# Ledger of designs, part 50: designed miniproteins, single chains, continued (5)

Each design is a single chain, and the fold is of that chain. pLDDT is the mean over its residues in the fold that is shown.

## One batch from the design tools (miniprotein)

Design m17714
Fold by ESMFold2-Fast:
Structure m17714 (fold): chain A 61 residues (1-61)
Amino acid sequence: SSVVEEIAKKLGISKEKAESMLKALEAMSDLSDEQKIQFLMREGNLSREDAEYVLELYKKK
């Protein structure tokens, strides 16, 4: 999807990594936004700003 390409380009990561992050967020749909951000920071090695960017794109897909 275009969202995967935007995330990969913005963060300088592979499309595979971007896709896996989006799938993980979908699996965590019952968690709070803050918990999703903390997951992206911890497991995705993202800054808070990058994690918030990924979450915003996830919500708009």
Scores: mean pLDDT 82

Design m17715
Fold by ESMFold2-Fast:
Structure m17715 (fold): chain A 78 residues (1-78)
Amino acid sequence: LDDAIQYMQQALKYAQQGDIEKAKQYAQEAAKKASSVDSPLGKELSESSQEAAKLLQQGDIQEAVDLLQRAIDRAKSS
């Protein structure tokens, strides 16, 4: 899951900088890395990363930022 968390942190950084294309790419990679981990947390992080990528695509940048931050915090607390 460390790889997934790192990609989520990069997605968050780029989203905050307004680089939506890179934020979306990193969120998609985070989802792939999280889904490769056969665990409940891996599934949750994959789903959150996919939803964040969708929100970024729709222009809902603040919602994507909030979702990525919550998912990162959850992963670190587990």
Scores: mean pLDDT 83

Design m17716
Fold by ESMFold2-Fast:
Structure m17716 (fold): chain A 77 residues (1-77)
Amino acid sequence: MREELLKRLEELEKRLQELYLQAGSLMDAGKVEEARKLVEKAQRARDYLEKARSAFEKGEPPEVIEEYLRKAEEALE
């Protein structure tokens, strides 16, 4: 259970990094509107992932961590 939640958290953190890299490339290309939309998605997901990481480190119930991970996944879609 806990190791699966950690893997899911790490996978979502990697997706977040990919969005920031993509947004940076769009900014460099002058596609500011497209970059802004990706940054907005990334910011929402990051907030939930930070909460999930904090809950994980504090030893909160798996249900709490799963809820934050679900919200992060929804934000990345």
Scores: mean pLDDT 83

Design m17717
Fold by ESMFold2-Fast:
Structure m17717 (fold): chain A 69 residues (1-69)
Amino acid sequence: MAEAEELPELVGLSREEALALLRARFPDAEEVPQADPHLVRFRLADGSEVLLVLDGEDRVSAAWLFPAP
């Protein structure tokens, strides 16, 4: 099973709103550059990663937390 948790509170937010919420929740989170402009990835201090999938309006369509191994 894929080891991921949904972050439903981020779904439907704009990119900027989702990033602000992530920074408030995970102040040490660092953005990991992505080749795909529809993907935003954050690495948390504990090694976990948050992946945001953006739609054509730069709005979060899916958000997932992948816990550290």
Scores: mean pLDDT 77

Design m17718
Fold by ESMFold2-Fast:
Formats: structure tokens, sequence, C-alpha cells
Structure m17718 (fold): chain A 63 residues (1-63)
């Protein structure tokens, strides 16, 4: 569900270092917008969430 993706994104932003917070937030905002535009299924939302976690992990490595 898109709401679940939003909650997860907010939590990842809170857990991210300050240097990565803005980039992680923007990535989740984009994913939520895409999920809503595509009427994404629960499985598709979970896949997007996993891709965003990998993105956040990569940004944390850069920070």
Amino acid sequence: MVEELEKEGKKLVEESPEEAKEEVRKAYDQAVAVARALNASESEVKQLAEELRKFAEKKNEEA
C-alpha cells in the first residue's frame, strides 16, 4: 500500500545521517508519486520499497 511506503520512507529518512536525509526523502517522494500514478499493487510497492532501501544504503556509503 502507498501509505505503507510513505511510513517506511519517513522512517528511513529519520534513520539516515543528515547528509543523506534530503536525498532519501526525495527518492521516497518520487517512489510514492510513481506508485500512485501506476496504481501499484502491494507486490509492486514492496519492490519499490526494496529498491529505495538499496538507494538509501548506497547514499549512506557515500556519506
Scores: mean pLDDT 74

Design m17719
Fold by ESMFold2-Fast:
Structure m17719 (fold): chain A 97 residues (1-97)
Amino acid sequence: SELDKLLEEMIKILKEIIEKIKKGTLTDKELEEKYQKLMELSKQMSSLAETMSEKIDIMVISSNVFIAGQAFKNGKKDLAIKELEAAIKLAEEMLER
């Protein structure tokens, strides 16, 4: 489905962010650019969501992504990774429906 394609794209971006955080190569500019793309994907996914369960899952994913961005900007890299991994897990669970 179109929703599944957006979920797969989001997972790919989230995994790339985690790898860059682990390597210490993620710049504030790259985070901002990737964050803007993730927020656009979240809006598109919310528009395609047909069930309340899907809408709640997308909202939780978006919340974890937002918290991760704030954690990274505040030097809390381990928390940022944890929140991004939580978002990936929920997105992968949505793909298994």
Scores: mean pLDDT 88

Design m17720
Fold by ESMFold2-Fast:
Structure m17720 (fold): chain A 86 residues (1-86)
Amino acid sequence: VLEKTLKLAEERAEQYRKRLEELSKTVPLDELIARLEKKVEELERLLEEMKAKATRETAGLVYLERMLESQKELLEELKKEKEAKE
């Protein structure tokens, strides 16, 4: 169950990356970074709420943790792209 949850989170992160690539053709990089930062903040808040309520580790909590990691990695990549673009 957990392995499938992690794989699903990774697949969703990859789909989101592809969506961001499409958006980058029409949306400024700064706006994409701002949107992703907001999404990371929302995921962090949601994860904190789930941890506070959790009596044990759940597949949902594991999924959110992995999604948060993936979104943070994407955010770092976009920030580096902005720096390289000057």
Scores: mean pLDDT 72

Design m17721
Fold by ESMFold2-Fast:
Structure m17721 (fold): chain A 100 residues (1-100)
Amino acid sequence: SEEEIREEMIKLVEETTKELEEIIKDPEQRKKVVEIFEEIIKAIEENASPEELKKLFEEAGEKILEIAETLEPEQRAKVGTLVSEFGFKFLEKLEELEKL
């Protein structure tokens, strides 16, 4: 169901946010990442269309890349790996949502 897919998407975003908070040591950069992902969660909860969610995802990716550039190389590598994994899973859920 749409509700189940949206719940799975929210859990994915929440789990990814938690892992990113553990990697990113700078409190200001952590706060920015949390705010970016909270906007995505809010859009999912407010029943945003797959097209709207895709745009938010693309904008979030751009913002996360800017944050990653401010990080130490070790943190940047871990963020890159985690965000790539998240991106594939999130797009898979978006495709499932579009097919309903």
Scores: mean pLDDT 87

Design m17722
Fold by ESMFold2-Fast:
Structure m17722 (fold): chain A 92 residues (1-92)
Amino acid sequence: MLLSDDELLDIEVRLLNGERVSNGTLARYVITYVKRLFPDKSEKEIVEAIRKGLGVKDESVSPRELVALAIERTGSYRDAFDLLVEAALKNL
């Protein structure tokens, strides 16, 4: 489910302040962010691009699990966001 403008702004402020968001919230934020840059791309295509960019071959891995993997690789929510967005953009 995509986020509203107010929800998107709240999450951006929290991430800029180094605050923790849930993995599900960060997943929705990344998908909404990329969807706004590429309105013609489906949410499914964006998630598939993220899996490809992270080297995840298992299509059953959820967006929440992709976020958990990005956090494990980067050690921060902000760097995880940047990694997930980069993975999507390189593979769309």
Scores: mean pLDDT 81

Design m17723
Fold by ESMFold2-Fast:
Structure m17723 (fold): chain A 94 residues (1-94)
Amino acid sequence: MPDLRAALSAEGRAALDEAIAHAQRAASAAARGDTAAAAEHLAKARAHFDRAEAHSTAPDAIRARRLAAEGTVAELQGDEEKAAALFAEAAALA
């Protein structure tokens, strides 16, 4: 995995850690069928990914990580077409 943290300021690294934590909570909620909790944590993850991107010298790598997180949630919710599109977009930026 490329080291996303190496391109980030201290503020950006904190934001990335928060984004990843919320993305993991969103995926866990999606896996158990809790659509409302999945949406709430995904929205929080997106806000933190946006902050990490603003503090990165490699913004496309942060965008790729965000898209991959959104793809994982879509896949766990059974939206295979949306997941495939998000993963393809993430791969194009990586």
Scores: mean pLDDT 84

Design m17724
Fold by ESMFold2-Fast:
Structure m17724 (fold): chain A 62 residues (1-62)
Amino acid sequence: SAEEEELLRRLEELAEKLAKARAEALGADSYTVEKVDERTLRATLVKGDEVKEFVFNLELPK
């Protein structure tokens, strides 16, 4: 539904903001956010030789 699409969009925006905040806190050289499926995002943070990955599961209320 349109309401579910809007909630998913807002959750994706929050996940991207969290990934950016983590990258800034880590002092990362780069970060990427990839959509794995409709409800899963993967963030990859790179700092020199260190690579950290986070998975965000987008949960909708029932």
Scores: mean pLDDT 78

Design m17725
Fold by ESMFold2-Fast:
Structure m17725 (fold): chain A 94 residues (1-94)
Amino acid sequence: DWRAEVERLIAELIERLKLDEEQQAELRAWVERLRTVLGLSDRMVAALLRAALRAVEEKLTSREQVLEAVVESLLEYGLEEEAKRLLEEIRAAE
């Protein structure tokens, strides 16, 4: 399920950003690094891609707006512990 969601979100990002074949390969290589280097699950990768798609569609430019999109995408995908940890880190930085 989450692997199919990752592919769907990659396709939507390609369409929204009008990425050429080289840019598409770069996006896919970045996603592969999230899986292999950072050890992220397909669910986590899908949540991050959903946040990126939201930022593109809503034209989010501020750090706060992008961070809120990340938190909301983590919650939408049931990654409540990850969302809570991110919020705690933000509060600690204040």
Scores: mean pLDDT 80

Design m17726
Fold by ESMFold2-Fast:
Structure m17726 (fold): chain A 74 residues (1-74)
Amino acid sequence: VNEEIAKKLEELADESTNPVIARALRMAAKLAKEGYKPEQVIEALRASATALGASQEDVDEYVRKAEEAIKEAE
C-alpha cells in the first residue's frame, strides 16, 4: 500500500506545473515509502506546500488529489 501511495503521489508531482507543489508531493511520496500513515503524509504535504509558499488554492487542490490517490491505493 505504501509503495502504491508513493507512486500515485510521484505521478501527481510529475503532472504539476507548479515546482513548489511538485517538491511537496515528492517529499510526501518519500514519507509514504518510509511507512508514515496516510494522515501523516497528507499533513506533511499541506505543511510543506504552505511553508514553500504555494497558494492556498493550489495547496487545497493538490491535497484533495493526494487524498483521492491514497483512497485508490487502499
Scores: mean pLDDT 79

Design m17727
Fold by ESMFold2-Fast:
Structure m17727 (fold): chain A 91 residues (1-91)
Amino acid sequence: AETAERQARALAILDEFGLPEEVRSPLGAVMAVLDEEEQRELAAAFVAGDKETMLELVKKAAEKAGVEFEDEELRKGIEELLKIKEEAAAK
């Protein structure tokens, strides 16, 4: 299935960027609806802490998945993921 292929690619990209296992599931789910270029851009933005680029890509993923979220909810989710990354880096 196309979703399974995108999910596998997402996990490979997250591994390539050295992101912790704690963020792989939620980020992998978002990335599963994105193409390879968008998946790499999201991973790079997450590593850099670029919240605005992350918001744009998460909104694009939500639109592709046919779901509507408010910007405030997406920003909150992004901040939670970045916090998980910081906590994992502190171990």
Scores: mean pLDDT 78

Design m17728
Fold by ESMFold2-Fast:
Structure m17728 (fold): chain A 78 residues (1-78)
Amino acid sequence: MIDKIEKKLKEALEKGESEVAFMYMVELEDARYEIRRNPNLTPEEKERMAEEYIKKAEEGGKSLKESMLKSGMKDTKV
């Protein structure tokens, strides 16, 4: 679980996708918390959760990037 999300974070950083990388960092912390809260998670549950966290981070990163692009059209955001 954690390793899969960390790999995605590294890939985003290498591509210079700072918004997506930030979202991967947030979801990585949530994933670490969930493992600590429920250490008896099965490998299948961990894989499912990893996919959910990765998808959430990717969607959130895209949304954040689009919001920043729209904000770039407004001089009030410096």
Scores: mean pLDDT 74

Design m17729
Fold by ESMFold2-Fast:
Structure m17729 (fold): chain A 105 residues (1-105)
Amino acid sequence: SELIEIAKKLAEAIKNGDVEKAREYYKKLKEYLESNPDVPIETLEEALKIITKGALQSTDPEALAIAEEAVRALLAEMARRGMDPLRLEIMEGLFLIAVAVAKLL
């Protein structure tokens, strides 16, 4: 999946604190979501998990901010696709808790 490859590259850039590459792949992520409205929800969830794993390994505040924007973009697309609002809130909450915990380590 092209979305999964974009998510992997974004996650690696976030993990490494490569802010310029993170911005590049975040832009590609948004362009992909706009051009591919029929992406399966399962693929969107997998992309979110990949980006979250990259965020957990990042110490760069700017890279983490890009990770948050990418997760919010994926959640917005899942919402547009009719995912349950409570499930969306839980997924966002888990990401934010994960990032907060990573900052303490």
Scores: mean pLDDT 85

Design m17730
Fold by ESMFold2-Fast:
Formats: C-alpha cells, structure tokens, sequence
Structure m17730 (fold): chain A 94 residues (1-94)
C-alpha cells in the first residue's frame, strides 16, 4: 500500500534528520529544517555542502525529498532506497 511506503519513508527520513543533527551545528540544522519546510532544495543543498556533507549524500537526500512531492509507488520506493543510502553514507562520517 502507498500508505505503508509513505510511513517507511517518513521513519527513514527521521533517521536522516537525527544523523544530520548529530553531525551539524545547531544553527545549520535549524536552517536545514526551514529549507525543507519551504521546499527550498537549492538552499538545502547549499547548507549541507557548506556543512561538509559529501555531494553524493546531499544529492541522495535532495532527490528523495523531491520524489516524495509526487508520491507514486515508484517514486516512494526510489525515495526509500535513496534515504537508506544517505543513512549509510552519514553513518560513515561519524
């Protein structure tokens, strides 16, 4: 069901946010949450790159969020895969 995929994505993205909170300064993490809320993916990318997050990890995070905006089964499955990849990459930075 699409609802189950949306719930799985939400849980994975909460894990991404927790990892980012642990890696980033409080002020930068606040700006990231604001950029996500405003759907400002260019600003999100800028803050993540400036904070030292690798380009591959940033692209996985941004693409996952963009795919979530058009929630088809295929887009949610791809967003879940990208979120899982971002989690693995962020864990390697700790």
Amino acid sequence: MMDKLSEEFQKLFEEVLKLLESLLKEEDFKKIKEAIANLDYEKLKEILLKSGIPEETVENIVEALKLRLEPTKENLEKAIELAKKAIELLKKMQ
Scores: mean pLDDT 83

Design m17731
Fold by ESMFold2-Fast:
Structure m17731 (fold): chain A 69 residues (1-69)
Amino acid sequence: VKIDPEILAEELVRIGGASREAARRAAEEAVKLLEQGKGHEAAEVIVRISGMSYEQAEKAIVRAVILSS
């Protein structure tokens, strides 16, 4: 599934309160991992870059997948 990194970035801001710059960086890196089927690693990258919880990162990924479909 192709995930739009802009949609993921908006969900990271909305759910995790990340800055737009951190959200954009996290989304770009996470999308590369998600395209490889590496969902756990994608969530970990989001946590590392944005400082949000793993649970918030997983929620943002799920919502971005739905909105990108």
Scores: mean pLDDT 84

Design m17732
Fold by ESMFold2-Fast:
Structure m17732 (fold): chain A 90 residues (1-90)
Amino acid sequence: SELEKLEKEVREQIEKAIEELKKEGADEKEIEILELIKESENPLAAVGLAVELGSQGYSLEEILEKLKNMSEEEKEEMLKKVKENIEKAK
């Protein structure tokens, strides 16, 4: 279906973002957040949940830009919320 295709494309975009962040020497928490989203059964929902941390409905690219500019505390809160919502979806 088109939805399954979009989910695959989102996972591929997140994987590419992870590789770029690793090359740039990004914070390990940024990488961990993105890896959790990529590995979730519903990456679109996981991305949407990351948006709840202080956004009004951002695209994946906007979420990645926000993550890059987050404080260490904000990244830790996002990581906790992503983990919590993945557990709730099990």
Scores: mean pLDDT 64

Design m17733
Fold by ESMFold2-Fast:
Structure m17733 (fold): chain A 66 residues (1-66)
Amino acid sequence: KKEEIEKKVDEILELAKKAQETKDSKLVDEVQDKVAELVDFIEENTDKKEQEELREWLTEHAEKKE
């Protein structure tokens, strides 16, 4: 579950980067759809303990971001 979520986050970040570079509204819409899917997946598939682990992972990855 955590590995699947990490993979989805990475895909969203790559897609967001492409959307920013190309300014393609379709890619922007795709990013928004992927974010919504990720939120739903987390809510349906993770326990509070798993959500805390994800918070730690996201914090570490956010700090590595520009």
Scores: mean pLDDT 72

Design m17734
Fold by ESMFold2-Fast:
Structure m17734 (fold): chain A 105 residues (1-105)
Amino acid sequence: SMLKEKAEKLKEITKKQLDELIKEILENKDTNPGMAEVYLGQLEFLSFAAAFLLKFYADEEELEKWAAEIIDYVRKNLGQAAADRVRRALEAGKRMADRLQQQEK
């Protein structure tokens, strides 16, 4: 379906941006911690936005599986604290999409 194709394309784009942000964080973490924190903030926003959009293109099972894979990937590359931040951002994105779909304030 078109929704399935949009979900797959969004996951692909998100993974590419995620890899670039992880690279920037790793390159800056010891020499420029302030810049690493800026990139980590961008990673949180990317995670929020991707989860928000995927709520409209993917079923709940697919979204939960993808979110778990992203969290594990971030944990492996950046550690538990970064993975916890990404988990919170993904959950916030999902909640915002749920509120919008239910027309809740």
Scores: mean pLDDT 88

Design m17735
Fold by ESMFold2-Fast:
Structure m17735 (fold): chain A 82 residues (1-82)
Amino acid sequence: MEELKEKLKTATGLEKLELLLQLGELYLRQGKLREAAKYYQQALELVEKHKDDPLVQEALKNPALQKRLEQGRELIAKLAAE
């Protein structure tokens, strides 16, 4: 866990996206929904900021990545509807 957080401090672009999703997924598996939502929110914000980047557009064609992002959106929406 700490290793992923350390890498996140220096990571950019798609590497940062992957690390944010991994942290969100790890916290989700631990039942730490608010921490998971925080990392998913950062991942979604990164995608929106870089949506015009050809590398990001190509990565978004992957159904597995889209499913991971949608899982984050659903979690954030569920917590916001409390």
Scores: mean pLDDT 81

Design m17736
Fold by ESMFold2-Fast:
Structure m17736 (fold): chain A 112 residues (1-112)
Amino acid sequence: SATQQYLKQAKQYLQDGISYLFKAMDYMLRGDVDKAIEYLKKSYQYSNQGSIYAQKGGLTDSSKYSNDGSNYSKQAIEAIKNKDVKKAMQYIQDGYNYNKKGLELVNKALEK
């Protein structure tokens, strides 16, 4: 169905968005701030697409979680620009937790 195809796309985008968050965390731990920002930008773009496809698949709650996750990645970039590493790491962690919740809802819907 069209719904099932939208949810499969949401799953892929959210998995990729989460993977980019892990890369951003790794670069932050290495002190490579420019690469961390590049991967946070990829993360929010992919999480935003995951939100859009979750909504098209009828999963409003998943869409909201993934949209919140995308916004946390944007907030992490601003914290990095302000040299607030502690706040940036907190936002990356929040972004992970919210995107993970969005992905869990997509996975549950695909089991039906």
Scores: mean pLDDT 92

Design m17737
Fold by ESMFold2-Fast:
Structure m17737 (fold): chain A 81 residues (1-81)
Amino acid sequence: PVVFRTLPEQVFQVSTPVLNEIAEELGLSPQDVYDLARKIKRFEEETRQPLRGDALEEFKASLSPKERRLLTYVLTGEDIS
């Protein structure tokens, strides 16, 4: 899978097919993707800032290991190959 660096909300809205492929490889369900997308959208709307710095650290502390792994792929844009 290939991931490009982007904002989480944009990835879930525009790159959903790519995100779903990554989630499938990680053994995550589409529901896990939707749950993470809703959490990201809610957090960004409430804080009015992208997930970075202190905001990212606070958000990550609330996530499960599976959610943090998925979030890392969508934020870093790293190719695993």
Scores: mean pLDDT 61

Design m17738
Fold by ESMFold2-Fast:
Structure m17738 (fold): chain A 81 residues (1-81)
Amino acid sequence: SARVEALRAERRRLAEEMARRLEATKDPEERVRIVREAGERIRRLEVEILRLEGASEEEVRRYEEESEKTLERDVEEARKL
């Protein structure tokens, strides 16, 4: 749907902005904040997309659990200099 396409476009824009911010800094604490903030926003957009596409609450919960693990891994990678 047009709404889902718009949400996917916003998700891409957030990912591009995150990448740009990460290019601009080598401070591990700032990098962690950037990844966590952008990652949480992207996760919320994905949940909205899933619900709009008819996912069950169980499917949404599973996505939230798995994406939290992925975000924590990404944060660990961002800490590396």
Scores: mean pLDDT 87

Design m17739
Fold by ESMFold2-Fast:
Structure m17739 (fold): chain A 81 residues (1-81)
Amino acid sequence: SKEELEAFYDRVRASLRAFLEHAADEKGLTPEQREAILAELDARFDEVREKLLAGQLTYEQFLREVARIHREALDRIDEAA
C-alpha cells in the first residue's frame, strides 16, 4: 500500500540521515557545512519519495538511488573536511 511504502521510505531516510549527521560530526564539519549537505540530501530524498509513491521505482531501483545519494553525500562530507 501507499502507507506501507511511505513508512518504508521514512525508516530508510531517517537511518541514513542519522548516519550522515554522525559522519559529518566525526569529520569536524561546521554546522553550516553540515546543514547545507543535509538540505541537499533532503531534497534528493524527496524526489526519490515522489517517484517511489508514483510507482516509477521498484524496491531494487529505490535502494540503488538511495545508495547513490548516500555515496554522494559522504563524498561531499569528505570534500568539506
Scores: mean pLDDT 82

Design m17740
Fold by ESMFold2-Fast:
Structure m17740 (fold): chain A 60 residues (1-60)
Amino acid sequence: SMDELAEEIRDKILADPDYYEKLVKESEETGDIEKFEALSNAVLLASGNGPAERVAVQPP
């Protein structure tokens, strides 16, 4: 169950990078700890090692 949920979230994050932010915001609004846990697991799964992908930050 949780593994499948994490896999679906991971796939969506890979397809839509903005999906991660949406999930975090929605989890906070709904208060679903389970969704937060799945999100965290999905992020680790997507990256493989867990390094930050937020590099090359430049002001518009």
Scores: mean pLDDT 65

Design m17741
Fold by ESMFold2-Fast:
Structure m17741 (fold): chain A 102 residues (1-102)
Amino acid sequence: KLKIEQQPKELKLKEGETAKLIAKASGSEKEIIKFLWYRLKPGEKEPELLQDPRFKQEMKGNEAILTIENLKPEDTAKYFYKAILADGEEAWGEGTELKVEE
């Protein structure tokens, strides 16, 4: 069964720094056809899909990497990765909590 591991679990950074969040897929030989990053802001109930080019999304082998440069306090959120396989199987990671301090 498809499994997603996200690292680190928590990340505390200062404004102006760069965050790198990693998600690794395992447990399936099927091709990943979609890899999607989501953000859940404090006080919000539903994660939002990250579509802003500021959220740089890359694949390196079996790892998905989210890079956020020039961090702002507004970037404080829990970030989730979802992978979709060619056969339609989906899995979510458990998330990375990012806190950005001034």
Scores: mean pLDDT 83

Design m17742
Fold by ESMFold2-Fast:
Structure m17742 (fold): chain A 65 residues (1-65)
Amino acid sequence: SAEEKVLEAARDVKEGKITALQAGRRLVESGITPKEAAEAALRLSKEGKIDYRTALNVAIGALLA
């Protein structure tokens, strides 16, 4: 699911492997639409699973892809 892929990308960001902006771009390159990536990141942020700034930067990265 888009939510699972966003969680995996956010884990890479926490581990310092990739920036949140790069994570958003990678999600789109993997076949997730910018809208799906942004909506999934926002939901995960509201659930407390990722922080809001990470979610925002993932969404921006997806929109720039």
Scores: mean pLDDT 84

Design m17743
Fold by ESMFold2-Fast:
Structure m17743 (fold): chain A 71 residues (1-71)
Amino acid sequence: SEEIDREVEIALAEIRVAIAKVDYKRNPTKENYEELAKAYREASEVFERAGDTDGAEHYRKLAEEAEKKLK
């Protein structure tokens, strides 16, 4: 079902963000921060495709903040 597929993709995106956050917390390297920024961006896209505008905007702002700190 399309609804179940969306829920699974959202859950996987949130898990990827959680993993990247833990990796960065344990080892605050530029590489781990780049992975965190990427995870936020991918989560924003997943939420947007799912029609969750609030979730998409939340992760978009986190991605933009992280991307700005990388420059």
Scores: mean pLDDT 88

Design m17744
Fold by ESMFold2-Fast:
Structure m17744 (fold): chain A 98 residues (1-98)
Amino acid sequence: SKGEEYKKELLERIDEALAAPPPSTVDLEKAEQYRKKSQEYYVKAIEAFDKGDYEKALEYAYQSLKYRIEVLKLTHDKEGLEQLKEYVENVFLEKYAP
């Protein structure tokens, strides 16, 4: 299913981010840009879900989580990445692809 493809891609991105070396400097401006995009897609996911458009809700949730991974990678937040991995494994499809 498309949901399983999104889950697999998110887990691969998280594992890559966890394996990445710590950055010598944090790009706070880029992290803020990705944070805003993550929040925008999160709002769109909730709105689509509320309207019963589960396919769009899943797509927007995927985009939101993708940008969230980039924020955590740029800020070298390994604990956040590990928590996000558990969320993607156990909650993501249950919440957005019921």
Scores: mean pLDDT 86

Design m17745
Fold by ESMFold2-Fast:
Structure m17745 (fold): chain A 57 residues (1-57)
Amino acid sequence: MKFSTSDLRKALEREGVDVDALRERARAAGIPLRESLTDAARTVAEKRGISVEELVK
């Protein structure tokens, strides 16, 4: 399923992730923000034992 950048950002902010810091790191590394947010969301979902779909709700 495709998630919007906005949905991913809101989910990560709810988990206490510093999205501004993540954005700056992605920019410095030349990684698209959408990919960086998707990878971060997947990592958080795995740590919580839930799917990315459940995290983004």
Scores: mean pLDDT 77

Design m17746
Fold by ESMFold2-Fast:
Structure m17746 (fold): chain A 61 residues (1-61)
Amino acid sequence: MDFIVRQGRLVLEEGRRLGLMSPEEAARLEEAIANRDVKTILELMLEVSMRVLERAVKEVT
């Protein structure tokens, strides 16, 4: 399941760069990555990815 952990790190980096992730969410994702909690990683990835997509749509529109 290293793929999901790697994807979680990428989402964490992008979320921080775009300012779309709160410090609490970033801490939770970091902890989930450290514990290999795939379910929590997936849930946070989906939420942050939705925010990234929303921002991209606003920039294009």
Scores: mean pLDDT 76

Design m17747
Fold by ESMFold2-Fast:
Structure m17747 (fold): chain A 77 residues (1-77)
Amino acid sequence: SLSEEEREEIDEQLVKDVEELRALIEADPEKYAPYLPELRERLEGELEKAKELKAEKAVKALEEFLEFLEELEARLA
């Protein structure tokens, strides 16, 4: 099992990665439009892993990001 410290580091890193990727997509949504369905599928996998790790901050960030991507896909269709 991962230590408490290792789990916290993973949680914090996942939040940062999500925030950085979201900022890139928000800056240029049309550039990322063809990749959004594939990205959503991959992030759903990351969400399940985060839930298994009990990385609560990452879970919340990933859920919010997935909602954002679903809304963005609808807008760009």
Scores: mean pLDDT 82

Design m17748
Fold by ESMFold2-Fast:
Structure m17748 (fold): chain A 71 residues (1-71)
Amino acid sequence: NRSRAADTMARAIREVPSGAERLLQLLQESLNAETYDEFKKLLEEAREVMRRHGASEELIKEIDQLSEEIK
């Protein structure tokens, strides 16, 4: 669900402002993704940015769950 992914990324931007620029870029790309494979790759990269910049385990688990749902 793209809406849930967008909400999760928006929360991550607020929690980890040091990663905000990249997360905002990934959010924009996710909204324009044409395929599930493209969307999944963008979520996987967002997960790495979140983890690298110290996002909560809860946010990382939400991204993992969203990535699993779009198979």
Scores: mean pLDDT 76

